# Ledger of designs, part 39: designed miniproteins, single chains

Each design is a single chain, and the fold is of that chain. pLDDT is the mean over its residues in the fold that is shown.

## One batch from the design tools (miniprotein)

Design m1429
Fold by ESMFold2-Fast:
Structure m1429 (fold): chain A 62 residues (1-62)
Amino acid sequence: DAELERQVAEIRERLQTELGLSEEEAERIVEAILAAAREHPGVSLETLARVVENGLRHRREA
């Protein structure tokens, strides 16, 4: 799905540019988000990405 690939690319870019993650780290996080999307088909990929991103920001502060 071209739309899914586009969303994944946008999430990967945000993880690198906003959270300072390496390309390898961003790839691992994207894989985790995709796995969560398969387990929760009623939840949008963008919503899952935001939850993960917020969790990473809080962990960095703690």
Scores: mean pLDDT 78

Design m1430
Fold by ESMFold2-Fast:
Structure m1430 (fold): chain A 74 residues (1-74)
Amino acid sequence: MKISREELDSLVLETLARMYLALGKKALEQGKVDEAIELFEKARELYRQSGDSARTEQLLAEIDKLLKEAEEKK
């Protein structure tokens, strides 16, 4: 079984998006609002590139909520 580069790219993008989302949440927890916004924006971009699925839509909605929360702390 050989995973295509396209499938690997999708998995890499989703993994990176999850990492950025986690880092953004930690930055918000530490009061680093601007850093958190940048990390959430990056996570959102990566999820949009990884594909379209119900799970991806749910994660994008979570990111949008976190971005709104972070922006309210500016």
Scores: mean pLDDT 76

Design m1431
Fold by ESMFold2-Fast:
Order: sequence, then structure tokens, then C-alpha cells
Structure m1431 (fold): chain A 55 residues (1-55)
Amino acid sequence: SVAQAYLKEVESLYPPELVKLLKEALDAKDPAERQKLLEEFAEKVSELLLEKKKA
């Protein structure tokens, strides 16, 4: 699937902990749990972008 193909690309570009969050979100059956995992992923990505801007 498109999501799985994208996940493979992300594995080489982002820290393992971010990839793990995305994988768990994609595998989650409960919408609330999936939303929580996606929000944590987005928050960590935003923090990485902010750190890059500091450089």
C-alpha cells in the first residue's frame, strides 16, 4: 500500500522512535489510540524542525 511504501522511506530519514510511533499509529484499530500516536508523531516532527531552525 502507499502508506507502507512511505513508511519504508521514512525509516531511512527519521529517528527510529518516530518511525515506531508511525508504525504503531498505522497498526492501531482504536481511533482514539491512533489519533494519540499521530499527535505524538506530529509533535516530535515539529520539535525536530524547530531544532533545525535554531542551527
Scores: mean pLDDT 72

Design m1432
Fold by ESMFold2-Fast:
Structure m1432 (fold): chain A 65 residues (1-65)
Amino acid sequence: ELKELLVKLIQAADKGDIEEAEKLAEKIKELDPSLKEILDRFVKAVKEGNWALASASALLAAEKI
């Protein structure tokens, strides 16, 4: 379920698990392409080590669902 994937995405980002976070973000984008721009920011934030921005982006994606 999409909401469960977003929860896991936030948890992965919080733990600094970049590989898991990117994998979950890609899966969510495939299920809902309208989230692509928000999740693009998420992936970029994760790679830059900005976990606060990554978590905020994931929460915005959850709100849009």
Scores: mean pLDDT 78

Design m1433
Fold by ESMFold2-Fast:
Structure m1433 (fold): chain A 107 residues (1-107)
Amino acid sequence: ALAATLIAAGNALLAANPNDALAYTLLGIGYLLLGKLSEAIAAYNKAIALNPNNAVAYFNLGVAYAALGNYSQAIAAFQKAAAIAAATIPDLAAAAKKNIAAAKAAL
């Protein structure tokens, strides 16, 4: 399964380098797919602490907060993701803007 593969990949990367921001991003996505929202948020916060320009981690942090109904925190995370991704990952920036509009509608 995709979730199990991402968690295994993240754990393998951490075994090689305990400060790997990508490893924590993969763990977060794996936990998010399993509905383990608290574990996903913790993993994304660790990824962001190691790499503050991690647009993917901010985007998925927003998804996790939205899934919890924490729409204000979701909006803040998506805004950060859009700002970081604006010039480098335009599809992610566009997705973040769409998710900001959806989260604002849910408030």
Scores: mean pLDDT 87

Design m1434
Fold by ESMFold2-Fast:
Structure m1434 (fold): chain A 79 residues (1-79)
Amino acid sequence: MKSTLSDEELRKLLEGIAEEARRRREEILELIRSGELSPEEAREAAEYFRGLAELAREAGLDEAAEVLEALAEEVERAA
């Protein structure tokens, strides 16, 4: 496997991404609702967040995974 990060570094990165996603949730949803972010871009963002959620789950970060999954679902629904 191409692993350029240690398990500790990966966990910190995923936790940081989840926290940033939670903070940016309102902004992302506003961009989609206002049409500043296209439906295609919103779908790409949702797939990205789902991928991160799977990585977080594999790393044992259940709360981070749940936050990322919830955001992906809301982004898809807003698109």
Scores: mean pLDDT 78

Design m1435
Fold by ESMFold2-Fast:
Structure m1435 (fold): chain A 61 residues (1-61)
Amino acid sequence: LSEEERERLKRALDEAGVLAALGRPEEAIQLLTEAGLSRERAERAVARVQAGEPVRLEDLL
């Protein structure tokens, strides 16, 4: 990933984490997918956030 892509994913991950915590997982998945993450990886990241597990950018790569 380029530095620009990493910044975009980090920003999307931060926002998606908030959305997932608020019970909006579908919006969180959409946000991550729009930032360049595959749907499958976006769903995994959101599921981990909802389970209270930490999600790092490296886990999305």
Scores: mean pLDDT 78

Design m1436
Fold by ESMFold2-Fast:
Structure m1436 (fold): chain A 72 residues (1-72)
Amino acid sequence: MEEERKILEEINEELVKRAEEAKDLEELKKIITEAKKRADELVPVSPEKAARLTGAEIEAIGIFLDKSGLIR
C-alpha cells in the first residue's frame, strides 16, 4: 500500500506540473488521460487511488483555467 501511495503521489505531481505547461484544453485532456492510464497499469483500483486522481484532475483543471484566463 505505501509503495502504491508513493507511485500515485508521483503521478499526481507530474500531472499538476504538466498541466501548468499545457497550452490548450486538448493538451490538458491528453495529460490527464496519460496519468490515469499509468495509474491503472501500476496500481489496482481502490478508493484511495480514485480520490487522489480526482483531486489531482481538479487541481490540474484549475491551474489550466487560471493560466488561460477562463476563471469565473
Scores: mean pLDDT 68

Design m1437
Fold by ESMFold2-Fast:
Structure m1437 (fold): chain A 67 residues (1-67)
Amino acid sequence: MKEELEKEVNEAMVRIYIGIAKIFEKNGDLEGAIETLEEAIRLARENGDEELKREAEERLREVEEKK
């Protein structure tokens, strides 16, 4: 139960960071989006969440291509 709860909390945090990065991107703050996505990738790596890590990495690549 404890490990499952911690994974759910960490997964929610990664998703929140990805969401914040999308808001920065929509507002033209590409640097803010990049920094936020880097934090999302870091958290996903620490949690072993390969799916969310890859989602954040793909979003980071898209934002970097816009610069």
Scores: mean pLDDT 80

Design m1438
Fold by ESMFold2-Fast:
Structure m1438 (fold): chain A 69 residues (1-69)
Amino acid sequence: SAGLEEAQARGQKWAEKMRELKKKYEKDEEAIEKVKAMTADEIGDMMHGAPSPEEKLRWGALVVVAQEK
């Protein structure tokens, strides 16, 4: 099941990048404040408008950090 092993490896890399991004954004008070000032529609538009899966992951990490603060 090479496909399952590849999917698992990708999932681990995404989880690892998410943890790194969350730690980075926890220190970025300006970015957190900006996201907190956004509406749900504006956040949704940024997530859907993200040019790559990597940018979408960065936005997701920032939103999660902003919600936890």
Scores: mean pLDDT 79

Design m1439
Fold by ESMFold2-Fast:
Structure m1439 (fold): chain A 70 residues (1-70)
Amino acid sequence: VVEFLKSLSKEQALHFLRSAIEEAERLGDKEAVEYLRKAQEAVENGDFETAAEYLKKAFEASKKLKPVPG
């Protein structure tokens, strides 16, 4: 994950995180949204290692979310 984020330009990384935040919001995963927002802030500061760590935490939070019947 760290290597993936470092391989992207800052703009590409921010675009990826924005899309991930929108998806997490659609799923109602507030915990994942919070971690993804922290990852976005880290990318804006050039801290891709911290961004990757928050992205991992967001994915872990998403794995615990049960599908909502609808």
Scores: mean pLDDT 73

Design m1440
Fold by ESMFold2-Fast:
Structure m1440 (fold): chain A 80 residues (1-80)
Amino acid sequence: SKEREALADKIVEAVKKMREQTPEEKKEEFEKFLDELSEKITKLSEEGASVEELKKVAQEKLAELAEKLGLEPVEIKVEP
């Protein structure tokens, strides 16, 4: 749906900002967490999860990643 596409675009923007903050030595760990996030979001989407649920899961995982890697957290803003 259009709302799911908008959420995907906002997740990509947040990921890009966090990737720019990630030091070279932590990029492998960063990419591994992104792969895990992508798999989780894809599975939930295939199971019929709402855009709001996908946004909450993505936001929570990005916050966990930021804390683990010592990066500044990036918030996902998507209108319902």
Scores: mean pLDDT 78

Design m1441
Fold by ESMFold2-Fast:
Structure m1441 (fold): chain A 86 residues (1-86)
Amino acid sequence: PSEEELEAETLVALAEIYLAIVKKYKDRPSFDPEEAIKMLIKAIELATEAERLGSGPVAEQARQVRDEAEKLLKEIAEKYGIEVPL
Protein backbone atom coordinates (compact mmCIF):
# COMPACT_ATOMS: atom_id res chain seq x y z
CA PRO A 1 0.00 0.00 0.00
CA SER A 2 0.99 3.66 -0.43
CA GLU A 3 2.10 5.80 2.52
CA GLU A 4 -1.23 7.68 2.30
CA GLU A 5 -3.23 4.42 2.41
CA LEU A 6 -1.27 3.20 5.46
CA GLU A 7 -1.70 6.59 7.16
CA ALA A 8 -5.46 6.61 6.45
CA GLU A 9 -5.83 3.05 7.84
CA THR A 10 -3.86 4.03 10.97
CA LEU A 11 -5.96 7.17 11.49
CA VAL A 12 -9.21 5.16 11.19
CA ALA A 13 -7.89 2.62 13.72
CA LEU A 14 -6.97 5.40 16.17
CA ALA A 15 -10.37 7.08 15.72
CA GLU A 16 -12.09 3.71 16.39
CA ILE A 17 -10.02 3.28 19.58
CA TYR A 18 -11.08 6.71 20.93
CA LEU A 19 -14.72 5.98 20.06
CA ALA A 20 -14.54 2.50 21.66
CA ILE A 21 -13.07 3.89 24.91
CA VAL A 22 -15.95 6.39 25.26
CA LYS A 23 -18.54 3.68 24.46
CA LYS A 24 -16.97 1.36 27.07
CA TYR A 25 -16.84 3.96 29.87
CA LYS A 26 -20.13 5.78 29.07
CA ASP A 27 -22.12 3.59 31.51
CA ARG A 28 -19.53 3.46 34.33
CA PRO A 29 -19.95 5.45 37.59
CA SER A 30 -16.45 6.96 37.08
CA PHE A 31 -17.41 8.31 33.62
CA ASP A 32 -15.99 11.79 32.92
CA PRO A 33 -18.20 13.41 30.25
CA GLU A 34 -15.76 16.31 29.63
CA GLU A 35 -12.88 13.90 28.89
CA ALA A 36 -15.26 11.79 26.76
CA ILE A 37 -16.09 14.87 24.67
CA LYS A 38 -12.35 15.60 24.17
CA MET A 39 -11.81 11.99 23.05
CA LEU A 40 -14.77 12.14 20.65
CA ILE A 41 -13.49 15.41 19.15
CA LYS A 42 -10.14 13.65 18.61
CA ALA A 43 -11.94 10.70 16.97
CA ILE A 44 -13.80 13.10 14.64
CA GLU A 45 -10.55 14.90 13.70
CA LEU A 46 -8.74 11.61 13.01
CA ALA A 47 -11.65 10.18 11.00
CA THR A 48 -11.96 13.40 8.96
CA GLU A 49 -8.24 13.28 8.04
CA ALA A 50 -8.53 9.54 7.23
CA GLU A 51 -11.45 10.25 4.86
CA ARG A 52 -9.35 12.96 3.16
CA LEU A 53 -6.31 10.68 2.70
CA GLY A 54 -8.12 7.38 2.09
CA SER A 55 -10.29 6.07 -0.71
CA GLY A 56 -12.96 3.43 -1.21
CA PRO A 57 -13.60 1.20 1.84
CA VAL A 58 -11.16 3.11 4.09
CA ALA A 59 -12.86 6.45 3.36
CA GLU A 60 -16.28 4.83 3.91
CA GLN A 61 -15.18 3.38 7.27
CA ALA A 62 -13.80 6.81 8.25
CA ARG A 63 -17.18 8.42 7.43
CA GLN A 64 -19.00 5.81 9.55
CA VAL A 65 -16.66 6.37 12.53
CA ARG A 66 -17.02 10.17 12.22
CA ASP A 67 -20.83 9.94 12.04
CA GLU A 68 -21.01 7.65 15.10
CA ALA A 69 -18.58 9.86 17.06
CA GLU A 70 -20.58 13.02 16.16
CA LYS A 71 -23.85 11.40 17.26
CA LEU A 72 -22.36 10.21 20.56
CA LEU A 73 -20.74 13.64 21.13
CA LYS A 74 -24.13 15.37 20.75
CA GLU A 75 -25.80 12.79 23.02
CA ILE A 76 -23.23 13.22 25.82
CA ALA A 77 -23.15 17.04 25.48
CA GLU A 78 -26.96 17.21 25.74
CA LYS A 79 -27.21 14.69 28.60
CA TYR A 80 -24.53 16.36 30.76
CA GLY A 81 -25.21 19.99 29.77
CA ILE A 82 -21.80 20.56 28.20
CA GLU A 83 -21.44 23.13 25.43
CA VAL A 84 -19.31 22.12 22.44
CA PRO A 85 -17.95 24.89 20.16
CA LEU A 86 -19.48 24.44 16.71
Scores: mean pLDDT 83

Design m1442
Fold by ESMFold2-Fast:
Structure m1442 (fold): chain A 80 residues (1-80)
Amino acid sequence: SLRAQGERLRAQGLRAYQAGDYEEAARLFERAGDYFEQAGDLAGAARSYFLGSVSYREAGDTERSEELERRARELQLQVL
């Protein structure tokens, strides 16, 4: 399922982040968020985009970090 693919990508992102591969982690978290969003799991999408934002910031990609932070905040407001 789309949600299961999101969970797998999020797990891969967490492993990449722990390894210090921040750019790869950010890409994986962003993709995980896309799958959760397509599955209607807005909370899962918000968490994944937030993790992607943090990872892009660690990688020095401020623009992508800010974009994903905005997406995460918008989705989080929809599930509160």
Scores: mean pLDDT 89

Design m1443
Fold by ESMFold2-Fast:
Structure m1443 (fold): chain A 62 residues (1-62)
Amino acid sequence: SLYRAIVKKDYKKTKPNELDLKKGDVVEILEVVGETHVHAKNLKTGEEGLVPRIYLEDLEKI
């Protein structure tokens, strides 16, 4: 993993390859995908997928 981030706002996935997120969830950032998205794992659910970076606040960086 690259780093962890906290979800700033609820996000409901709009595509099958995205993650559903709830405010306060901690995600592990696996990969940065372009300028707008990251591939992340939700540590609460264990699910992986794409999330918009604007919904995340970096918690720790590597």
Scores: mean pLDDT 79

Design m1444
Fold by ESMFold2-Fast:
Structure m1444 (fold): chain A 55 residues (1-55)
Amino acid sequence: VVDALIKALQDESENVRLAAAEALGKIGDPRAGEALAKALQDESENVRIAARRSL
């Protein structure tokens, strides 16, 4: 399931990327660390905030 959420961080929909970042933060799996770090540079401020909280 973590791999599917990491892929969802690259989705075209801001809402999907936001949900994926929040879900990965709740799971706390270190495999998501690099993908969440990239999400800190996302175009959406909400996605960046969620990624920061998830790290």
Scores: mean pLDDT 79

Design m1445
Fold by ESMFold2-Fast:
Structure m1445 (fold): chain A 65 residues (1-65)
Amino acid sequence: EPELTPEQREEAERFYKEAVEAIKNGDYEKAKEALSRMVDIATREGAGKYLEELAKKASEEIKKL
């Protein structure tokens, strides 16, 4: 499968964490921006499976709130 570089994988995870924190703080606009950045990185690399896993985790966190 197409795979993210280690640096881009780290960036995607960072944006995911930022999104989760923003959601916890009620800053949905910031969360949306962070998720968008994460999706852009994964889409460019063609790492759909990794993207889907991260997006699913983000959706679970959003649903908890």
Scores: mean pLDDT 70

Design m1446
Fold by ESMFold2-Fast:
Structure m1446 (fold): chain A 68 residues (1-68)
Amino acid sequence: KTVLTPEGLEEVIRRLKGLAEAAGLDLEISEDPEALIDAIIELLKAMGLEAGTKENIAEGLKLSGYVE
């Protein structure tokens, strides 16, 4: 299970909201880490980008210090 730090969670949500607004998407953003990763994947796919797997995104969050 992926656990985000409070600061990392706020930063990820802030960036996600900005990207969703820029892309013209209305995404439901949850504080649940798994739902948040799903939202990131959905946003990246909608923008025509390959997001990779949930595992790859979770690993990236760990390397960024967003996950404990």
Scores: mean pLDDT 62

Design m1447
Fold by ESMFold2-Fast:
Structure m1447 (fold): chain A 82 residues (1-82)
Amino acid sequence: ELVEKLKKAKTEKEVEEIVKKIIEKAKELIKKGEYEEAYELLNKAEEAIEELYKKGVISKKTYIKLSTDLGVQQLQIAVEKV
């Protein structure tokens, strides 16, 4: 549902708010040891923000910031899984 809402977001503020919720959900999944679900969620969010950037809904600066935030969580999964 969060990724679906993200794909439909029309403003940069909405995108940032939804990505923040996705990161919160991913952190919860990581704490539970649900690494595969967390990784899939973060990957789907990354795909969604790339499309939003291509559509001009978010700026390049915001895209880089959000992509970096998502990437940090993906790296955290790699560290926790090992």
Scores: mean pLDDT 84

Design m1448
Fold by ESMFold2-Fast:
Structure m1448 (fold): chain A 67 residues (1-67)
Amino acid sequence: DEELYKKAMELIEKAKELAEQGKYKEAGRLLREADKIASQLPEEKRKEILEKIEEVTKEGVRLVLSQ
């Protein structure tokens, strides 16, 4: 559903902002919520959400390794 997809994307965007601020625990919580929403979406939309979650996770790892 479009509304669930939009909510998941907003959670991922907020998680990215939190990760950039070093709030990795809070960012992880939002990413887990987005993942739960993705489980309720069609496969194609689910893959989109999961790919974005992976991007944020990799970016967070890069930020930690750069410090």
Scores: mean pLDDT 78

Design m1449
Fold by ESMFold2-Fast:
Structure m1449 (fold): chain A 60 residues (1-60)
Amino acid sequence: TETLTATFENITVAIGAALQIIGDAPRAVVTLDGNTLTAVVRGGDDEIARAREILALLQA
């Protein structure tokens, strides 16, 4: 289990990130608080790495 947190420019980008994580790491629990996304990824290293990649790409 890994907990990832990221703050985005606006809520639309945060929602986009949440949807991508749910699609690629379906065992992740994603919570949105305004522009801040918290993902608790309950998977192997591959799912954790994918969630990190999504957050990094959408924060850039």
Scores: mean pLDDT 78

Design m1450
Fold by ESMFold2-Fast:
Structure m1450 (fold): chain A 78 residues (1-78)
Amino acid sequence: SLPSRETAIRMANTLAEAAREAGLEDVAKRLQEIRDKLESGEITPEQAVAEITRVVREAVEKDPEGYERMVELLNRRA
């Protein structure tokens, strides 16, 4: 099952914070925009998960080292 809106917002926020700390400013901005759209009701949690997945995939392809830093930061928070 897909996450609730509250869970999707928390996920987007956590990922945005990790991206910022990793120096992935564009990724952080995109994730913040997804969070804002979730809070405003512009997108569904299902659409948010799809957009987050796309942002993460693009990060891996464009900056694999930056993505690895982001993953390390996420693992430290888990």
Scores: mean pLDDT 84

Design m1451
Fold by ESMFold2-Fast:
Structure m1451 (fold): chain A 62 residues (1-62)
Amino acid sequence: MKEIEELAKKAASKDKEESLKALEEMEKLIREAMEAGDYETVRYALEQLEKVADQIEATLAA
């Protein structure tokens, strides 16, 4: 769970490269969790990303 929180914080970074790398790692984590049937981890990761979605959009649109 701390790993997901850390990735969400990096995705919400004002640094576009850091944000993109964090999103790629989060996508990989979600994919691996889905393949393992760990849907609780998938849901939590999506919830953390949703909380910072506006910040991610602002960073990537700049």
Scores: mean pLDDT 81

Design m1452
Fold by ESMFold2-Fast:
Structure m1452 (fold): chain A 75 residues (1-75)
Amino acid sequence: VSKEAQLYLAGAFQYAAAGDEEKAKEAAEKALEAGAPEELVKKVLELGRRAGEALRAGDWERAEELAREAEELLK
């Protein structure tokens, strides 16, 4: 995965976690254009949404686990 694709994937995760679905999708599309595999983009978006749910529930430990899992995918 290129560095540009990694940056867009990180953005997609952060926007999904914040509940900003429009910006999350925009970042995901830019990641695809930069050469990110579709499977990776889908997984990062899913992890971001789950992290956002954990944050809203006050489960900071779970949110950190999900963020770490996303970071592992972006290596």
Scores: mean pLDDT 84

Design m1453
Fold by ESMFold2-Fast:
Structure m1453 (fold): chain A 68 residues (1-68)
Amino acid sequence: SALELLEKALRLAKEGRIEEAIELVREALKLAKDKFPEAIQEDVLKILEKSSQEEAIEIIELIIEELK
């Protein structure tokens, strides 16, 4: 599920494995297109690519909260 992918992405981000975390977020957003249309998916991923580790963690946590 999208939530399982995001939970794994959050763990990877906390480990500093940001590139791997972003790829899992990309997969999760594709599964949650009803809440994250394609344009929003692109914007979120661009922000994550420019984010620090701490910022990426916060963004992933916000995405998880939105999908609950």
Scores: mean pLDDT 85

Design m1454
Fold by ESMFold2-Fast:
Structure m1454 (fold): chain A 92 residues (1-92)
Amino acid sequence: KEKEIEELEKKIKELQEELKLLEEGLQTAAAQGVPVPDWLLELREYKQRLLETTLQLLEAIKNNAPQEVLDELQQQIEELEKKIEEVLNKFF
């Protein structure tokens, strides 16, 4: 349980840093009149959703939520991670 919380907190920090860099890049592109590819906007949306769901899972664990709630959040996280990887693998 404690190691699971530590892993989630690390993942949250990494996602926050990734999203910050992505937003800075998108703002720079917009300021320079460079068109943003749809896949970058899709990647941002999936990463934002992953951050939100991971935060919900962390709070659910801390609040001793029912197992079914934890299982549903974990499933959503896994699906979002796969979607992010699919987007990245398609273009790189």
Scores: mean pLDDT 83

Design m1455
Fold by ESMFold2-Fast:
Structure m1455 (fold): chain A 63 residues (1-63)
Amino acid sequence: MVEEYKERIKKNPNDAEAWYNLGVALAKQGKLEEAIEAYKQALKLDPDYGKAAKNLGEVLEKL
């Protein structure tokens, strides 16, 4: 759930996996702009995070 990933991020804001999973959960809810921001944070923490880069591209095509 989105809330679980937000709690993980509050405890450790440098958790790239939590930011990526937050983006996936937000995208599933249709919150595409919020999902984009979560994926961007994952990529700032881990620039080689291929899954985050791929999902960011897919969401941007829907806007």
Scores: mean pLDDT 83

Design m1456
Fold by ESMFold2-Fast:
Structure m1456 (fold): chain A 74 residues (1-74)
Amino acid sequence: SAERERLIEEAKEAILALAEDPSNAEAARRIEALGRVLPEAVVALAQAVAMNPGTKALTEENRRRAEEVAEAFK
């Protein structure tokens, strides 16, 4: 459904934001809320990304992996 796809995209962006900045309280709150609705997708997205990537190349790799996982759950 369009709603499911939107929520999966929100989970992807929130997890990517938290990976870049672990102190991002808004991203953490959104991930907690989405984890109650889409627990398997949130867990898979979190496992796909490296926390504190530290370089542009690793940030881009995180996005690619997260996009692949998000598409699998749509």
Scores: mean pLDDT 87

Design m1457
Fold by ESMFold2-Fast:
Structure m1457 (fold): chain A 94 residues (1-94)
Amino acid sequence: SKKEEAMKLFEEGEEAFEAGKYEEAIELYDKALELAPEGSLTPKILHNRGKALFKLGKYEEAIEYYEKALELDPDYEEAKKNLEEAKKKLEEKE
């Protein structure tokens, strides 16, 4: 099913992220979102995509994806913390 394919791509994206392959992780997360844009995993995929963007120094884009994750799951504590950290990174630049 598309949901099973999306889950596999999400897991492959997490493996790429742990290996420091952040751009590859983003590509895998984007493929997972395309197959299951409204699935139960969607907040986690959006959050993990934001984490990969953060690692690449793309803080404005990371904020956007953390906010998308929180729109779907307002109680997502890790996404709230990562959102605050990304906002702080933007404020720390002169």
Scores: mean pLDDT 87

Design m1458
Fold by ESMFold2-Fast:
Structure m1458 (fold): chain A 74 residues (1-74)
Amino acid sequence: DVEKLIELLKDEKASVRAKAASELGKIGDPRAVEPLIELLKDESEAVRLAAASALKEIGDPRAEPALEEFRKEQ
């Protein structure tokens, strides 16, 4: 359920947010793109990396500017 996974991107536990991001990347549903873009600024490095990986897997052009900015910050 994509909606449930999107809600889990806001979970208090970084491990839960990272797993939800990874699963959304595998599903490839464009509804996850904007929530995953927000997750690129997460406080946890593991979560930010999971969000970047998921966005690359989905391949939606809406994520390109955010992914470019993320790459410059690494």
Scores: mean pLDDT 85

Design m1459
Fold by ESMFold2-Fast:
Structure m1459 (fold): chain A 60 residues (1-60)
Amino acid sequence: MFEFTVTAKSEEGAEEAARAVNERYPDSEATAEGTKVHIVSSGSLESAIGAALDAIGEGL
């Protein structure tokens, strides 16, 4: 299990990032809390990194 927290520039950005991660990475669970996106991945490290990078790209 891998955990990341990334910071969005806005609460809307964090919500969109969490949504995108949850849709694209089935082994990952993303939760938006204010401007932060908390990502938990039960899959591989590669999947976890991909989810974190997508969160950065979509809203961070």
Scores: mean pLDDT 76

Design m1460
Fold by ESMFold2-Fast:
Structure m1460 (fold): chain A 86 residues (1-86)
Amino acid sequence: MEPSLAELAKLSPEEIREVTERRVERLREELQELEKEKAELEKIVAEDPENQEARKELAITLARITVLKGEIHFEERRAKSLIARL
């Protein structure tokens, strides 16, 4: 279960950092996999622009990358805010 903002506020700065580092590491690993998939799909679309399935998958992959980048940014900002309050 993801710790709530209130639960994170109960942790020490060290514990907040460790929890955030683990979550961000996992999100960055997922981002790396999606960026690799994006590169492969961009190559397919460049070679065959009429490939509707590849174009659809590329659009979905781009959306997922945007969401993950937002989640990483949110996690890092949240940790900094909580640590600054301590």
Scores: mean pLDDT 80

Design m1462
Fold by ESMFold2-Fast:
Parts: sequence; C-alpha cells; structure tokens
Structure m1462 (fold): chain A 58 residues (1-58)
Amino acid sequence: MIRLEVVAEDANGIATRLRVFDEEGNDLGDVSASGVLDPEAAKALAEHGRQGQADVEA
C-alpha cells in the first residue's frame, strides 16, 4: 500500500514529481514521474534513484 503525493505537475496537469511513502509511512524521497502513475513503479524508481544517484554523483 504505497502512498504517492504529487509535488509538481506539468502544464497538462500530469504529475512530474512524486513523493513516495512506504506502507509504514517512511519517506522514500522524491522521484520524477515519467508519465507512469503506478505506485509499484514509483517505489522502484525511488529505491533505484537513491542507489544510482549515489554512484553517478560519486
């Protein structure tokens, strides 16, 4: 039961950034929405983004 909150929207009203929360209510951070509003996909992007961002920036 992943919870998503829209943080930013496109000019067309499409969510461009989402804040992702786990079932426990843990803040997983913000992810960019690529036109996909599936909660499972958003959670996977948040987890991948944290690991990938650390590697690419480092």
Scores: mean pLDDT 63

Design m1463
Fold by ESMFold2-Fast:
Structure m1463 (fold): chain A 97 residues (1-97)
Amino acid sequence: SDIAKGGQAYLQGDYDKAIAYYEKVISENPNDSEAWKNLGETYYNAGDYDKAIEYYEKAISLDPLDEDAWRNLAETYREAGDLEKAKKVEEELKKIS
């Protein structure tokens, strides 16, 4: 699957290739919360925290019970230096955990 190919590219550090596969998944199924989350993770590891936040927030909007997406969003805010946003995200995570 394109999600699996994206994951393999991501694990190899080929973020451009991972992004391309995940964008293809999203173009075919824009409600695929896992693909949005994986796109967020890829941008996070590429150092683009603004895009990582955007795509994790999209994943959470589609699947509000995805605890991994909430944890990754909190960590991204911490890496971006927004400790207050990170704390708010962690408090929201506690409500669903």
Scores: mean pLDDT 89

Design m1464
Fold by ESMFold2-Fast:
Structure m1464 (fold): chain A 115 residues (1-115)
Amino acid sequence: MPSIEEAVRRALEEVLKLKKENPEISAKELREVFAETLLRLQPDSVLARALAETFLNMSDEEVEELLKKLEEMENSPPEESERLFRELFEWLMEKALPIAQERVAAAEAARRAAE
């Protein structure tokens, strides 16, 4: 299975491709495609579930801003494109890590309550 970083990269590439092929596609459908792609590539990852949840909770304006950043990455030289991807990935991780940590803590608390 791909790494979480590679799974996020592939999910973002799928979203950008879909938007280019279907300019009238809704932000809602783009959010769902990202979540479905990520969870398909990383089905057992708590972090992947948290990243999918982060994406599903994005506003339409945040999705449009994300699409502009993805287009900038595609049109950038490889070195700059990798830097932009790292910035975007870190931004997504900052939003997803608290969600993942809460879910891990809840699972741990449930396990301890069962002991």
Scores: mean pLDDT 80

Design m1466
Fold by ESMFold2-Fast:
Structure m1466 (fold): chain A 71 residues (1-71)
Amino acid sequence: NKEKAEELLKKAEEAFEKGDYETALKLAQEAVKLLKDDPTAKAYGMLAEAARAVGDSELALKALAKAQELQ
């Protein structure tokens, strides 16, 4: 399901660019869930940006830490 996760991340980026941060967060969370066995810095980076935009500082910091670990 790597293909589906990449599709969700593209939709999350589109939602984020439109200012729909709640939709971007939801899509990024679904992508991260699909990639639980093969996590990517890109997916966690998107999750961190979306979480920060909606004011979820705890989730943003956790996602950023995981993204940096995966680089």
Scores: mean pLDDT 86

